# Designs tried in a protein design run: designed miniproteins, single chains, continued (2). Part 9

Each design is a single chain, and the fold is of that chain. pLDDT is the mean over its residues in the fold that is shown.

## One batch from the design tools (miniprotein)

Design m4284
Fold by ESMFold2-Fast:
Structure m4284 (fold): chain A 84 residues (1-84)
Amino acid sequence: NDDFSKGISLVRQAISLIKNDKSKVDEAIKKLKQAYKLFQKAGSDSSIINTVKDAIKLIQDGKYDDAIKKGIDASKKGDDQINK
């Protein structure tokens, strides 16, 4: 699913932004919100959708390391589905 693959790419981009430049937090949140919409459109499992939602909240709470872990988890789950 093209929407699903784009969503996973956006999650990875957002995590990279947070890891490399904390001033890009707003851009990272925007990418995660776009991924959330794409996953909903793709009919993705609630587990991945909720993981992205949790990552957004963690960033908003200033818990960047926890948000990175959530984003990596979502990316791995998505990658495993695409690479089957």
Scores: mean pLDDT 79

Design m4285
Fold by ESMFold2-Fast:
Structure m4285 (fold): chain A 73 residues (1-73)
Amino acid sequence: MAARERAAEAVERAIDTLYQAGHDKETLANAAAVIARHLAGLSVDEAQELKKRVLEADSVDEMKEIVRETLAA
């Protein structure tokens, strides 16, 4: 539980940092998948599903909601 909550916070911070630096949605989605694999212990398939959901999001806030739903819930 606590490890996945910390992973969600790390992914959300990475998304905000990359978005503020002007990176594209693909870069944000890739960062979310990589961090989730290493910090939350997601399988390759679970990380690819998270990447797909983040790519389908309409806003940065929706991306962070998807991350919280997937990792912290």
Scores: mean pLDDT 80

Design m4286
Fold by ESMFold2-Fast:
Structure m4286 (fold): chain A 85 residues (1-85)
Amino acid sequence: SHVERSRYYVERGFVNNRNGNVVSSMGNMGEGMEYMRESPETPHVRRSMEDVETGYERNRRGDVEGSERHMERSMEYVERSMEEM
């Protein structure tokens, strides 16, 4: 599903940030957001997307740790959305 694919890409973004690969992380965040746009609009999907967008901007500003926290929150919200499907 689009929700499962969005979680996969956000998780890849998190791992790439942990490995110091910020550019690849931002690319993965972008893919995750695209799949979230194609997902049913639930409160959890909306909050997940807000966190990925914030994480993306944090990476642009060099706040890798802040970006990682937002990606973790996004993954939690996506998991809750998947449980409601």
Scores: mean pLDDT 81

Design m4287
Fold by ESMFold2-Fast:
Structure m4287 (fold): chain A 121 residues (1-121)
Amino acid sequence: SLKELIRQVGEAIKRLIKEGRLGELEDILTKAGLSVMPLNSDEEKALELVDKALEIALGYKELPPRLPDSASPEERLAHILYVLALLLGGEISQGEAAEALGVSKSSVSELLELVKRYLEK
C-alpha cells in the first residue's frame, strides 16, 4: 500500500542517518535547492525530523501542491517522503516527481537511488 511505502521510505532515511550518511542526503538536497536538514544537524534531531515528517506524510490523502520556500523542514521532508513513495509504487513518473518537488529529474534520480540503497527487501 502507499502508506507502507511512505513508512519504508521514512525508515530507509532513518537507517541512512544512523549509518552516518546524512551528509550524502543533504548534499543531494542542497544541490537541488531543496534542503530540509539544518546544516550541522546531529543524528537525534535528524531522526526526530523524519518522525515528524512521517506523521505529516501519512496524513496526506493525495499529492499535495508544490510547497512554498517558507514551508517548515518537516513539511518539506513529508512532501519528499510522499513523492518518493508514489515513485516507488509506480503511481507517478520521475518527471512528475521532479515537477512536484520543483527539482530536476537528475536530482530525483540521485535521491531515489540513495533511498533505494537503504530500503528493506
Scores: mean pLDDT 79

Design m4288
Fold by ESMFold2-Fast:
Structure m4288 (fold): chain A 102 residues (1-102)
Amino acid sequence: SEILERARRLLAEVERIADEIESRGFGSLAELLRRTAQLALRRIERAVRAGDLEAARRHLRRLEDVLRAGRRILEGIRNNDATRVTGGALRLIGIELDLEAE
C-alpha cells in the first residue's frame, strides 16, 4: 500500500525529530509528538484495512501536520523561540483531539 509506505516514512522522520527534541531536554514534548504520530498511524492503518481510502488520506494529512508541528517545535528549541515551541505543541494537542474524536 502506497499510503502505508508513505505513513511509515513520515513516522520515521517524526521519530528522528522527537529523538532530537528529547536529547535537548524536552522529553515531554518528544512524548507528545511520538504519541500523536502513533495515533495518526493507527487511524491510517484502520482506514486502509476498512478500504476507506478517503479516511486514510485524511489521516495521512494529519500525520503530515504532526511532522510539520514537530519541525516547528525543534526550530523553536534551536532558536530559543518559546512562541514557536508553544504553537507547535498546541497544534499537536489539536491534532490528537481531532484524531480521538474519529
Scores: mean pLDDT 90

Design m4289
Fold by ESMFold2-Fast:
Structure m4289 (fold): chain A 72 residues (1-72)
Amino acid sequence: MEKVDEELYEGFRALAEAGLKELGIDFDVSSLSREEAFHLAMQLVVIRALETDPEKIREEAKKLVDEIKKRQ
């Protein structure tokens, strides 16, 4: 069960990394916990669902990354 959960969370980490790379944001997602990676991936999905302007999407994503960095 734990191994399946790890594979699932690694999927969310990869999704977060891909999303940030598309926005031109350089951030090492390997530094994130499983919960942080899941939360970041889901927040990026929510931002893209609510916002259509690529620049505003990038600004909101940068805010999320900055908040994570402050908590580490």
Scores: mean pLDDT 76

Design m4290
Fold by ESMFold2-Fast:
Structure m4290 (fold): chain A 90 residues (1-90)
Amino acid sequence: DRETLLRAIALTLRLIGEMLEAERKGDEEVVEACELGIEGARLALRKGDYEKAVECCELGLKAAKAVRAGKKEEAAACTEKLKKLIEELK
């Protein structure tokens, strides 16, 4: 699906931008959330699973947003779901 692929690419680029900004600010937890989202997207895209690539990106962005908002439990939940998805994609 072309639209899902383009959405996956756009979200991956957004995660890269968020990660670089977080590194500049020293936000290590935000960097980790973004790195996990990027890794999940990379694995899913390599398999041609564009829906899972989008899901990984959305979870990484949600985790990063939750970290910045101080919502540690929400951030941990998103990160754990993302880690499980990454293991399934290996």
Scores: mean pLDDT 87

Design m4291
Fold by ESMFold2-Fast:
Structure m4291 (fold): chain A 77 residues (1-77)
Amino acid sequence: SEAVELKQRGLDVMSEAVKRMQEAGVSRAQREAVLGVLQKYFAEMYAHIKAGDYDAARATIEEMAAAVDALLAQFEA
């Protein structure tokens, strides 16, 4: 199922973000910032999946990964 595959991709982005936060020893404020970004994009991803708009869900996952990566790179520097 494409819906299952997209959900797994989103979970993979979240799992890597959690691992990176733990390894970097981020502050509470930094963790809350990353979780806020994840929460926003997960809500958008699930809405697109529910609507059957898998292209929009894919784009949302790519935007989520880029946003999380940019934020974590700043905290890891």
Scores: mean pLDDT 89

Design m4292
Fold by ESMFold2-Fast:
Structure m4292 (fold): chain A 70 residues (1-70)
Amino acid sequence: MGDLLAQVVANAVAAEKNIASDEALKKADEIRELGKQAAALGNQRLAEMAFGAADKLLAKHEAERKKLAE
């Protein structure tokens, strides 16, 4: 299995390439699930970083969708 941190970074990079897409929402969900796995393994630092990254991606997605809808 890959490093959880590497998976979080890869999903964040993929989401940023097309932040307004439904794929970006799916990548944010994947980052959240990786954060839950990190927390279950006792890696609270990685869990907090993953949850923060997912929240930022959702905020960016919402902002870009709002611009496109106007």
Scores: mean pLDDT 80

Design m4293
Fold by ESMFold2-Fast:
Structure m4293 (fold): chain A 58 residues (1-58)
Amino acid sequence: LSKLTNEQKKELLDLAKELVNQSIEEKKDTIINFLLQHGFSEEEAQEIADKLITLFTL
């Protein structure tokens, strides 16, 4: 998340909140696509998406 501005981090969190009623796969894909658009590699995006999925499945 160090590559994101504070504004982009807020946008990502708001996106994650809207995804609460979607399947885990849909949430993960949406987060990955968001991160790819903001200059993350596919590997970095997958790692971050997995961590975020873990946070809201707890």
Scores: mean pLDDT 73

Design m4294
Fold by ESMFold2-Fast:
Structure m4294 (fold): chain A 85 residues (1-85)
Amino acid sequence: MREEARRLGEEAEAALRAGDLERAAALFAELTRLLARMAAEKAAAAGEDPAAVLERGAVVLPAELRAAGHDALADAVEAALREVL
């Protein structure tokens, strides 16, 4: 799981640096789904509400992407998060 997240993140960053925004968006969406699943599993194990943890995450990552000027990537991440919430 952690190795998968790291690999997806590295591939997403490489695609972004290469200017392949379509591939970057797809990879960030996959990374978002994986991280959301991991966060939900961790929250459940800790006795936290998984939905509350996922909803919190749904604000932070898109906001960071928008602050960096990647609005299309932020939209892709938000769409991926809606699928898992």
Scores: mean pLDDT 73

Design m4295
Fold by ESMFold2-Fast:
Structure m4295 (fold): chain A 73 residues (1-73)
Amino acid sequence: TEAELKEIAETIRRDTDELIELALAGKISIEELEKAIERLRGLLKDPNLPEELREPLEEALRRLEETLKELKE
């Protein structure tokens, strides 16, 4: 349902915030962050992805890629 999709979108935003915090604190590896980015890219390529999830996933991908770039400098 649309309500379920909105709840999933909120979860994506929270999980992204937590993952970035953990990555910047050095609590997860660069490899784990790269794997998360690869999974998000895969989801965004799925033509069956609900539109309500596209924006939060694209924002998550952008934020994780920026974090990865910062860590790899």
Scores: mean pLDDT 82

Design m4296
Fold by ESMFold2-Fast:
Structure m4296 (fold): chain A 92 residues (1-92)
Amino acid sequence: STQQELIDLIKTYENLLLHYIENSHKMSKEERKAMVAKMEEIFKQVLKGSSPTSQVKIWKLFEQLGQASSREEAKKIIKDTSKEIIEEERKK
């Protein structure tokens, strides 16, 4: 279903973003560029399929990530927000 496809894309994006937050400082410039390009492609698909309410939550996620004081805090924000977005999309 379109809903399940969107949820799977959100989970894929969450996993890539968590991997990037954990490992980007260990990556080469080329590896970071490749990872960012892959995340951007999936992000476009997530935004296209998401409700306006979920899109607002995605925007706030990136604002909160900019304020995170640690990688562990950033990972928690990503996990908590992804869960909220998935629960919201399932209510349709």
Scores: mean pLDDT 83

Design m4297
Fold by ESMFold2-Fast:
Structure m4297 (fold): chain A 80 residues (1-80)
Amino acid sequence: SIEELIRRLVEALFNHAPKDEILRVMEELAEATGDEEIRELVEQAKASTDPEVFLQLAAEILRRAAEKAGLDIQAIFESV
């Protein structure tokens, strides 16, 4: 589910998982949502070499995925 993928992405970011692992979850979110904007953000994240930029892109992906699924992103952050 999109909620499970959002939780997995938040947990991966919180635990400083390797970039390739985080990108896999991001790609799964893009596929699950079918959202073109999320897919574009994932491609930008793949190309990013700056950790700060990468985290900003991850945050935007989370926000858009939660919005697309009708989920409260703040509630998700509080539950992880």
Scores: mean pLDDT 81

Design m4298
Fold by ESMFold2-Fast:
Structure m4298 (fold): chain A 98 residues (1-98)
Amino acid sequence: MEEAVRRGEEIVLRVLLPKYERIYAGVTEEDKRRAEELRALAERYRAAPRAERLELLLEHVLGLIEEAKAKVDDPEELEALDALAEAVEREVARLRAE
C-alpha cells in the first residue's frame, strides 16, 4: 500500500507537471484562464479559516488525482492513484481531528 501511494504521487507528477508548467507560462487562452483560477483558489486558501482551508486543499488535491486518472489507462496506475486519494483523505481527516 505505501508503495502504491508513492507510485500514485509519481504518476500525478509525471502526467500533470508538464501541463501545469504550461498553464503557469500562460501560452494559450485556456492556460491563462486556468492560471487565474489557480491564483483565485490560492487567495481563498490564504484567507480561509483552518477547517475551510483543509477542505479546499482536499478538494484541490483530489481534483488533481481525478485529472491524472483521466490521462492514464493502465489498471495498475489507476489503482495507485486510488491509493493516493485514500491516503490524502485519511491525512486530511487526521488533521481535521486536531
Scores: mean pLDDT 78

Design m4299
Fold by ESMFold2-Fast:
Structure m4299 (fold): chain A 71 residues (1-71)
Amino acid sequence: SSLDKPAPESFIEVLKSLGFEVSKEDSVREAYIKVGGNEEKGLKILEETKRLVAQGLSLLDALKKAIEKVL
């Protein structure tokens, strides 16, 4: 699954800019779990971020809105 691959550096940089302790060694899934603080919230943030990006939001704006909605 693409979610189990190492997260792109650009994605990690965005999450670090938002104040999250993530690493380039994290998979996309693992990075979202770190953002959510647990697996349930992390996967909800992932799903909401994907929905918002599909609607035309930037990754940064999609992540901010998804985090606000879930946390």
Scores: mean pLDDT 84

Design m4300
Fold by ESMFold2-Fast:
Structure m4300 (fold): chain A 90 residues (1-90)
Amino acid sequence: STKELIEQLSETIVRIHRALRARDEEGLRAEIERMLDLVKRIAQEGPKEVAESAALMAKDALRYARERSTDPAVRKLAEEAIAEIEKLLA
């Protein structure tokens, strides 16, 4: 259900912040990829308003990860994920 996907997205945001604090670049990459998959699923399955809300939450978390990560690969992954999410809303 869309509600379950939103709950999973919220958990992924928490894990992104945890990975950033721990300087766990591998965990951070995995959570960014999971978040992008969840937003894509919400956009496909959910109402437009829910998809827009999910995209906003995800983009905020990705911008935070991009700003706080010292790994260029993670920063690039976050930028690419933001672009993919923006494309889903167009």
Scores: mean pLDDT 87

Design m4301
Fold by ESMFold2-Fast:
Structure m4301 (fold): chain A 65 residues (1-65)
Amino acid sequence: SAAEIEELYEAGKFLEAVEKQYNGVMEQAKANPEEVEQETIDNMEKLYEALLEGIEKAEELLAKL
């Protein structure tokens, strides 16, 4: 249905946003390795977890089609 396709589209948008944030943090860490603190590592771990959760949600939505 159109609603299920819309949910899948939103899930894809979420994954794009999280990937962009993760790559941004990685780029900053590579440019300034001396500024990589535990907070930076914790933020990267949270973004990685968000990617995994987003993938799982997208897989569940695809299974409903």
Scores: mean pLDDT 80

Design m4302
Fold by ESMFold2-Fast:
Structure m4302 (fold): chain A 55 residues (1-55)
Amino acid sequence: MKEKIIVERSKTLTPEEVKQRAIDKAKEEGLEVVDSIAFTLPDGTNVGAAVAVEK
């Protein structure tokens, strides 16, 4: 099964908002989100990632 990782970054959105943006993009592509993560880099950049698979 082919996996796709969608990553979004922002200094102005919260980590939760950035993660939700990544999830929303995966859903718009018709993918199933199987995992997600949010974290903040030392420079204050918030990162959100969604791990998605084709149905």
Scores: mean pLDDT 82

Design m4303
Fold by ESMFold2-Fast:
Structure m4303 (fold): chain A 76 residues (1-76)
Amino acid sequence: SNAEQAQRLLKEGLRSVGQASELEQQGDYAGAARSLDEAIRKFQEAASVADPETQQRLDAMVAAVQRRRDLVLAAR
């Protein structure tokens, strides 16, 4: 179902956010930025198949991850 697909993509995006945190702790800001870009892609894919309420939450998550990516790039 679309809900199951959205949930799978959300979980994959959250894993990428977790990987970015680990890479930041290691000082790999370029790697962290790439992992955040992967999370953005997964959340956007999830939003495309989600119900409107879930889509609004995912759009907010994309905006938050984009801001975090910009901060990671500025830390270099």
Scores: mean pLDDT 88

Design m4304
Fold by ESMFold2-Fast:
Formats: sequence, structure tokens, C-alpha cells
Structure m4304 (fold): chain A 90 residues (1-90)
Amino acid sequence: TEELLQVVRQLADAIAAGDVERALELQDQLSELLRKASEEELREAIRTALALPNKTASLSILQLIRNEALKKGLLDIAEEADKAIQELDS
């Protein structure tokens, strides 16, 4: 859980800084961690992404979480992520 949330924050910082190389590296790391994550860890990642100060980073990270939840067949979590995306993009 701590590693997952740390990578979420690091990816957000890289996106906010426009560091494309670092963002791509962290995106790959986050995808691997999300693949191994439990349902509760995915929900904590959604809550952490929503609390980020940069809207672009929050949206990008929530989209990654949603896509991974869909790959895992976790439709309830994918819906929670979609709702979070919709609320930020309103």
C-alpha cells in the first residue's frame, strides 16, 4: 500500500513538472503495482489521486486505476474511478 501511494504521488509530481521521461517510467511502475493491488489498495489509490493538487495528474492517474480495475474484472472499483473522473472534469 505505501509503495503504491508513493508512486501515485511521484507520478503526479512528474506530470506537474512536465518531466515526460520520469512520468513514463513511473506510469510503468504504477501499472505493475496496480496489477498486484487488492481492491482496498485500489480504493486507497483512487482517494489519493482525488486529493492531488494537480487536476491533470489526478485525471491521468484515475484513468490508469480505472483501466487496471477493468482488466481485473473489478467493475465496482472501475465505476468508483469513473465517478471520480467525472467529478473532477465537471
Scores: mean pLDDT 85

Design m4305
Fold by ESMFold2-Fast:
Formats: sequence, C-alpha cells, structure tokens
Structure m4305 (fold): chain A 95 residues (1-95)
Amino acid sequence: SLADTILRIATELARRHGRSVFDILSAVASLLGLPPLPRDKSTAREIAERIAERLETTPEEEILRLVEERAPLFGTPEERELAVEMLRRVLEARR
C-alpha cells in the first residue's frame, strides 16, 4: 500500500539522518498542511496513513503547491530538506 511505502521510505531516511520515523512523518504531514497529531496518541503508521490519504485524494499539482507554500515555514533548512526529499521519494515510488 502507499502507507507501507511511506513507512519504508521514512524508516530509511530516519536511519540515514539519525532521526525518528515519527519526526520525519510529522515533518511531511506539516508540509502537506495536515493538522498536528499528538505524539503520545499517534503511531507512525497512523501518520503514514493520513499522508497516504492526502496524496491519494489530492491532485499532484495541489501537492506541489502546498510544498512551495509551506516549505519556507520550516524553522530549519535541514528539516525542510528532509521533508521535501521524503515527499519526492514517495511521489517517485508511486509512478
């Protein structure tokens, strides 16, 4: 499923960059304009499923618009670059 692909890519990037899967998924969710999910009440899978739903129900043109509008709102360039790279890999895997 798309959610499984999202989890796989997030896990690979988390390992590569010394971050948690949750942190990467939360950054991507923020980039897509999804509401904040509580860390203590949300699993990585639930966040991945929300990201998958947004990507499946939103045209790619609109996804790219959200990225352009929301990427500058990230506090650090590293977090922004990681979230954008994650999304790029997911969109490529979907083709």
Scores: mean pLDDT 78

Design m4306
Fold by ESMFold2-Fast:
Structure m4306 (fold): chain A 62 residues (1-62)
Amino acid sequence: TIEEAEKYEEEGKRAFEEGDYGKATKYFSKAVTLYTQELGGGHPKTLEVGKKLAEALRKREE
């Protein structure tokens, strides 16, 4: 559901702010999956969270 996607997005943001990029990537990945299912891959919200996932992945590898 959208509410579950929003919950995962918030968990991802919290983890990212704490510097836990591994946890952030897990939660942003879950959020992207749910937003894609509910809104579609081209929706602005899905694309926004996808960019956050990409940023978390980059930070995790540094």
Scores: mean pLDDT 83

Design m4307
Fold by ESMFold2-Fast:
Structure m4307 (fold): chain A 79 residues (1-79)
Amino acid sequence: MKVKYKGISKDTGAELELVGEDGIKPGSLGRGITPDGKEFTGAVEEVLEASKDYGKAKVRLIDPETGEEIEAEVEAKKL
């Protein structure tokens, strides 16, 4: 079952979209975009909450230009 993660990092303002094939789980990969159009790559590190239609997760974002790692919390919903 495909699940779309949407969220905003409170530290960076990055908008995130991650897609998991089997629901919300550690290791799901995705991409985020900031309000100014900067793209990040992210992976779910920890699932904080999960249900059929809702979740919260910690993600680690990687800046493709600098390689800097940034942690964020995101909310997830079914597509």
Scores: mean pLDDT 66

Design m4308
Fold by ESMFold2-Fast:
Structure m4308 (fold): chain A 90 residues (1-90)
Amino acid sequence: AEAEREELMKKGKELYKELKPWFQKVADNLDMTEELEELFKKMNDEEILEWIIEKLKLDEKEAEEFRKAFEKYKAFLKEMEEAAKKLEAL
């Protein structure tokens, strides 16, 4: 149990380092307002991703790199959710 948590935490830290430049770019160029949060609640992951690409005016290469980073992030969130459910199951 502890070993699985440690592995997941390590993956999270490495992913955060990989995604940090993208998070910084989003933070620097997008104001997170209540209206933007409500908009994101109504959109699926693909719609949010395409909206961010459009808003940041990313070129095709940057957009592809960002999509790959976002897919890695979604995969990690799913692993975290599955791990949490296993811990809840006693």
Scores: mean pLDDT 70

Design m4309
Fold by ESMFold2-Fast:
Structure m4309 (fold): chain A 83 residues (1-83)
Amino acid sequence: SEREERSRKIMEESRERVKGLRKYLVEGASELGKYMLTGASYILEGRKSENREELEKLGREYIEKGRELERKYEEEYKKLLEE
């Protein structure tokens, strides 16, 4: 039936979009993890260092870059869901 044909096409298109989203999210999560772990590492090193203020500032800058990247991925993810 025409309804079954439309349903099949919707499911096929949805599967392709999900594959694209999954790849995008895996790549994005990897980059986010790198920024967050780098930032946390600098903060931890700062706690043991005479250069604590400078190292903690550097760590916070990496964490903020991670948060900015997360916001960009959320916006792109929303756009993909609206298409």
Scores: mean pLDDT 78

Design m4310
Fold by ESMFold2-Fast:
Structure m4310 (fold): chain A 80 residues (1-80)
Amino acid sequence: MKEKIIEVAEELAKAAKAGDFDKARQYITELTKLLNEDKTLSPEEVARAIGLVLRMIGALLEKNYEEAAKDAEALKEFFK
């Protein structure tokens, strides 16, 4: 499961760097679903991951694609 989270986070970072809001939003939805379905994550890991996802959503709403990409990369590194 963590490998799938990393994969989706990488795609989200690419979409954010490209300024593709619709794709970035799609990958955030997929990430949220994967985080909810992964029963191997600790409560602390889930809380931190959700915090990064919320930061990405905020950045995307403000059209700050650079910040959204950085948050996606941070999520990827966290699950490596």
Scores: mean pLDDT 77

Design m4311
Fold by ESMFold2-Fast:
Structure m4311 (fold): chain A 64 residues (1-64)
Amino acid sequence: SEAREALTEAAGSVPSPEDPEETRRFIEEVEKLKEELLQQVERGELTVEEAAQRMYEEATKLAA
């Protein structure tokens, strides 16, 4: 779907952590957030653009 593609692209724009353990945690948290944001888009609570922006912002915080 367009929403899933946009969220995947937004998450992929954030560089992953250098440590393998932190990278695994980062991936797990990003996937959880992606699923939550997709549900909000499907419910009409967020637009695809708003969800993608939130994904990028939260993924950036998780990678820091």
Scores: mean pLDDT 78

Design m4312
Fold by ESMFold2-Fast:
Structure m4312 (fold): chain A 95 residues (1-95)
Amino acid sequence: MSLQELVDELLSLLSPEEAELFKSVLDYLKKHLSDEEVSVVVRLITLLKKLGFSDGDIRDTMLLLLQQTSSSEEERKKLIEVLRETVEEMEEIVK
């Protein structure tokens, strides 16, 4: 699935206010992460939304990811790798 398809799917699940916040988060993440790493973050947020996590939980998750991406490049890459493995495993269960 392309990054654009993932972004479009998530935007369809968000309220207008959440979509504005997400677009700002996405722009920030794209400055620090590759498209593949950004896709992991988009997939995580989409998964949480589909699992019925509250709008507040989704917002808190986005803010936490922003805080973590402001750390060192090595720490960011380790976090993204762990998230990718978790998201891939959970997506197989949820489908």
Scores: mean pLDDT 76

Design m4313
Fold by ESMFold2-Fast:
Structure m4313 (fold): chain A 109 residues (1-109)
Amino acid sequence: MKEEVKELVDEIAKRIREELLKQAGVSPELADAIADTLRYLILKALGLEVETPAADSPKQYFAATPLSPREVALRLVDSLKQAGLVSDETAEAVRALIEGDIEKAKELL
């Protein structure tokens, strides 16, 4: 189950990257950054991201946002959809994954 969900998150991130790259004016670097950010936020929202100690064992906290990773991911994908940068199907797949609806996410990919 965990590996299957991670594979779906990777597929959604790849689809977001591909859709962004089809847009005029979106650089590959920007597309990668957006896709990687959404992948990270979705995994964290699902509790699947493992905090591995960084190579130098940083005992640091990330700057807390008042928004949960789930809320940040949903707002980001909605903004991309409103800007016409991702399809409705891709945005719905992200929402389905965040809500834990794995079967719906599979159907949209």
Scores: mean pLDDT 70

Design m4314
Fold by ESMFold2-Fast:
Structure m4314 (fold): chain A 89 residues (1-89)
Amino acid sequence: SEVEKETEAIQEFYNKLAELVRLARDPAATEAELAAAVEELRAIVKEIVENLSDGVVQFVIDLLRELSRLPHLPAAVRARIEELIAEIS
């Protein structure tokens, strides 16, 4: 169903966002690991933008903006998130 697809996509988004937040707060995490997680998040976000409502897309953009404000996030990873926001805004 459409509701089931939306629920699964949002769950994948939250799971990947949680992983990226965990990596961003982990001083042992590499910039490469963070960059890879951002690219996986990008793929999920593209599926959401193509298949879900404008309201869900705006919610995702708002959460990505909050992620970009995390204090432990490397500048290069922040730039990738900001680029993703610009692509979908």
Scores: mean pLDDT 79

Design m4315
Fold by ESMFold2-Fast:
Structure m4315 (fold): chain A 66 residues (1-66)
Amino acid sequence: SHVDLLTSILSKYLPPGQARALAERIIAEGLDVDEMVDLLVAAGVPRAQAEKAVADYAAAVRAAEA
């Protein structure tokens, strides 16, 4: 699932429980790229790492849907 995919990416930057909770929220709310980055920064992820995490997720989703 996209939740599991995003959780695996976010677990590089956040504790597993927090990564899962944020992944579930992002997918449930349909957050865009800017909203995802801002949410991750608010959770304590440095902006550069948050931008990389969101880019990695977007690339992984595109690869899975191709």
Scores: mean pLDDT 85

Design m4316
Fold by ESMFold2-Fast:
Structure m4316 (fold): chain A 72 residues (1-72)
Amino acid sequence: SPMEELARLLREIQRLLEELRALVAAGAPFDEIEAVYQRLGDTVQRLGDLLTRHGLLDVPVPELDVPRMPPR
């Protein structure tokens, strides 16, 4: 079901955001933080593709607060 896939992608985005916040708070290596940022970006792209293909424009999407990447 497109709705079940949407719910799965939204949960994955939430998990990645929580992982990202934890890594930033713990002062994890830049490469580890960057890898999670890339996975988050890929998952958001997949969500956009799903919404476009199935016309799921009225499904509520949680507001995403993405933490700022630390400077190199």
Scores: mean pLDDT 76

Design m4317
Fold by ESMFold2-Fast:
Structure m4317 (fold): chain A 68 residues (1-68)
Amino acid sequence: MLSFAESVERGIEVARAMESLKAALELLDELREAIAQERKNNSPTPEEEIERMERRVEEELRRVEAAA
């Protein structure tokens, strides 16, 4: 059973494995957009889980941006 949150965490792991900072930023931005669409479309995913995923992606984006 893969939750939406598990899918986002796996996306973050892939971004961390990328050697290109530009590619990692693009993937993380796509994940952020996917989470925003999930929130906007009032999906069955609980709002608290969406907020948690948003925070996780934003934290990773901040780390990659700081490394650039």
Scores: mean pLDDT 74

Design m4318
Fold by ESMFold2-Fast:
Parts: C-alpha cells; structure tokens; sequence
Structure m4318 (fold): chain A 91 residues (1-91)
C-alpha cells in the first residue's frame, strides 16, 4: 500500500541520516516487509508507524549512537515485532 511504503521510506531516511549503509538499510526494510506480509494493510500501517515512532524516540535519546548501534537497535525492534506478529497470527 502507498501509505505503508511512505512510512517504510521514512524509516529508511532516518537510518540513512544515522549513517547506516544502504545495503544494511535494504536488509532491514526487506525484513520489516517480510514480518508484516501476512497482515492486513491497516495493521501493516499501524506496526510500521509504531516502529518509526519508537525508532525516532531512540534517535532523540541517543544522538551520538554509531551507525552500528543504530543498526542493532532497529534489528532488536524488528525481532520484537516478529514475536508480536507471530503471537497474533493463527497457526
């Protein structure tokens, strides 16, 4: 969906501003898309917005975080999201 893609672009821009290499950004965005792929579009938008808001909060509190630390934080957030999504999807 266009709205989800817009949020994913904003996440990618924040990662780029933090100095994360484009190849690592692409991996993180692909993983986020993969985690959300089986969710309804409205739920994808909600989770993507939550990730963006949480990530912006992290950057605000950690203005001197290295690109590697920023990458690891996003990876941790995606691991948490994957666990949440797996808990709500019927098996």
Amino acid sequence: MDEVDKVLREIAEELRKAGVPQSEIDKLIDRLKSIMKDLPSGMQLRYAQNILEEFRYYLEKNPNATPEEVYQEMLSMLNSLEAQVNAILPK
Scores: mean pLDDT 84

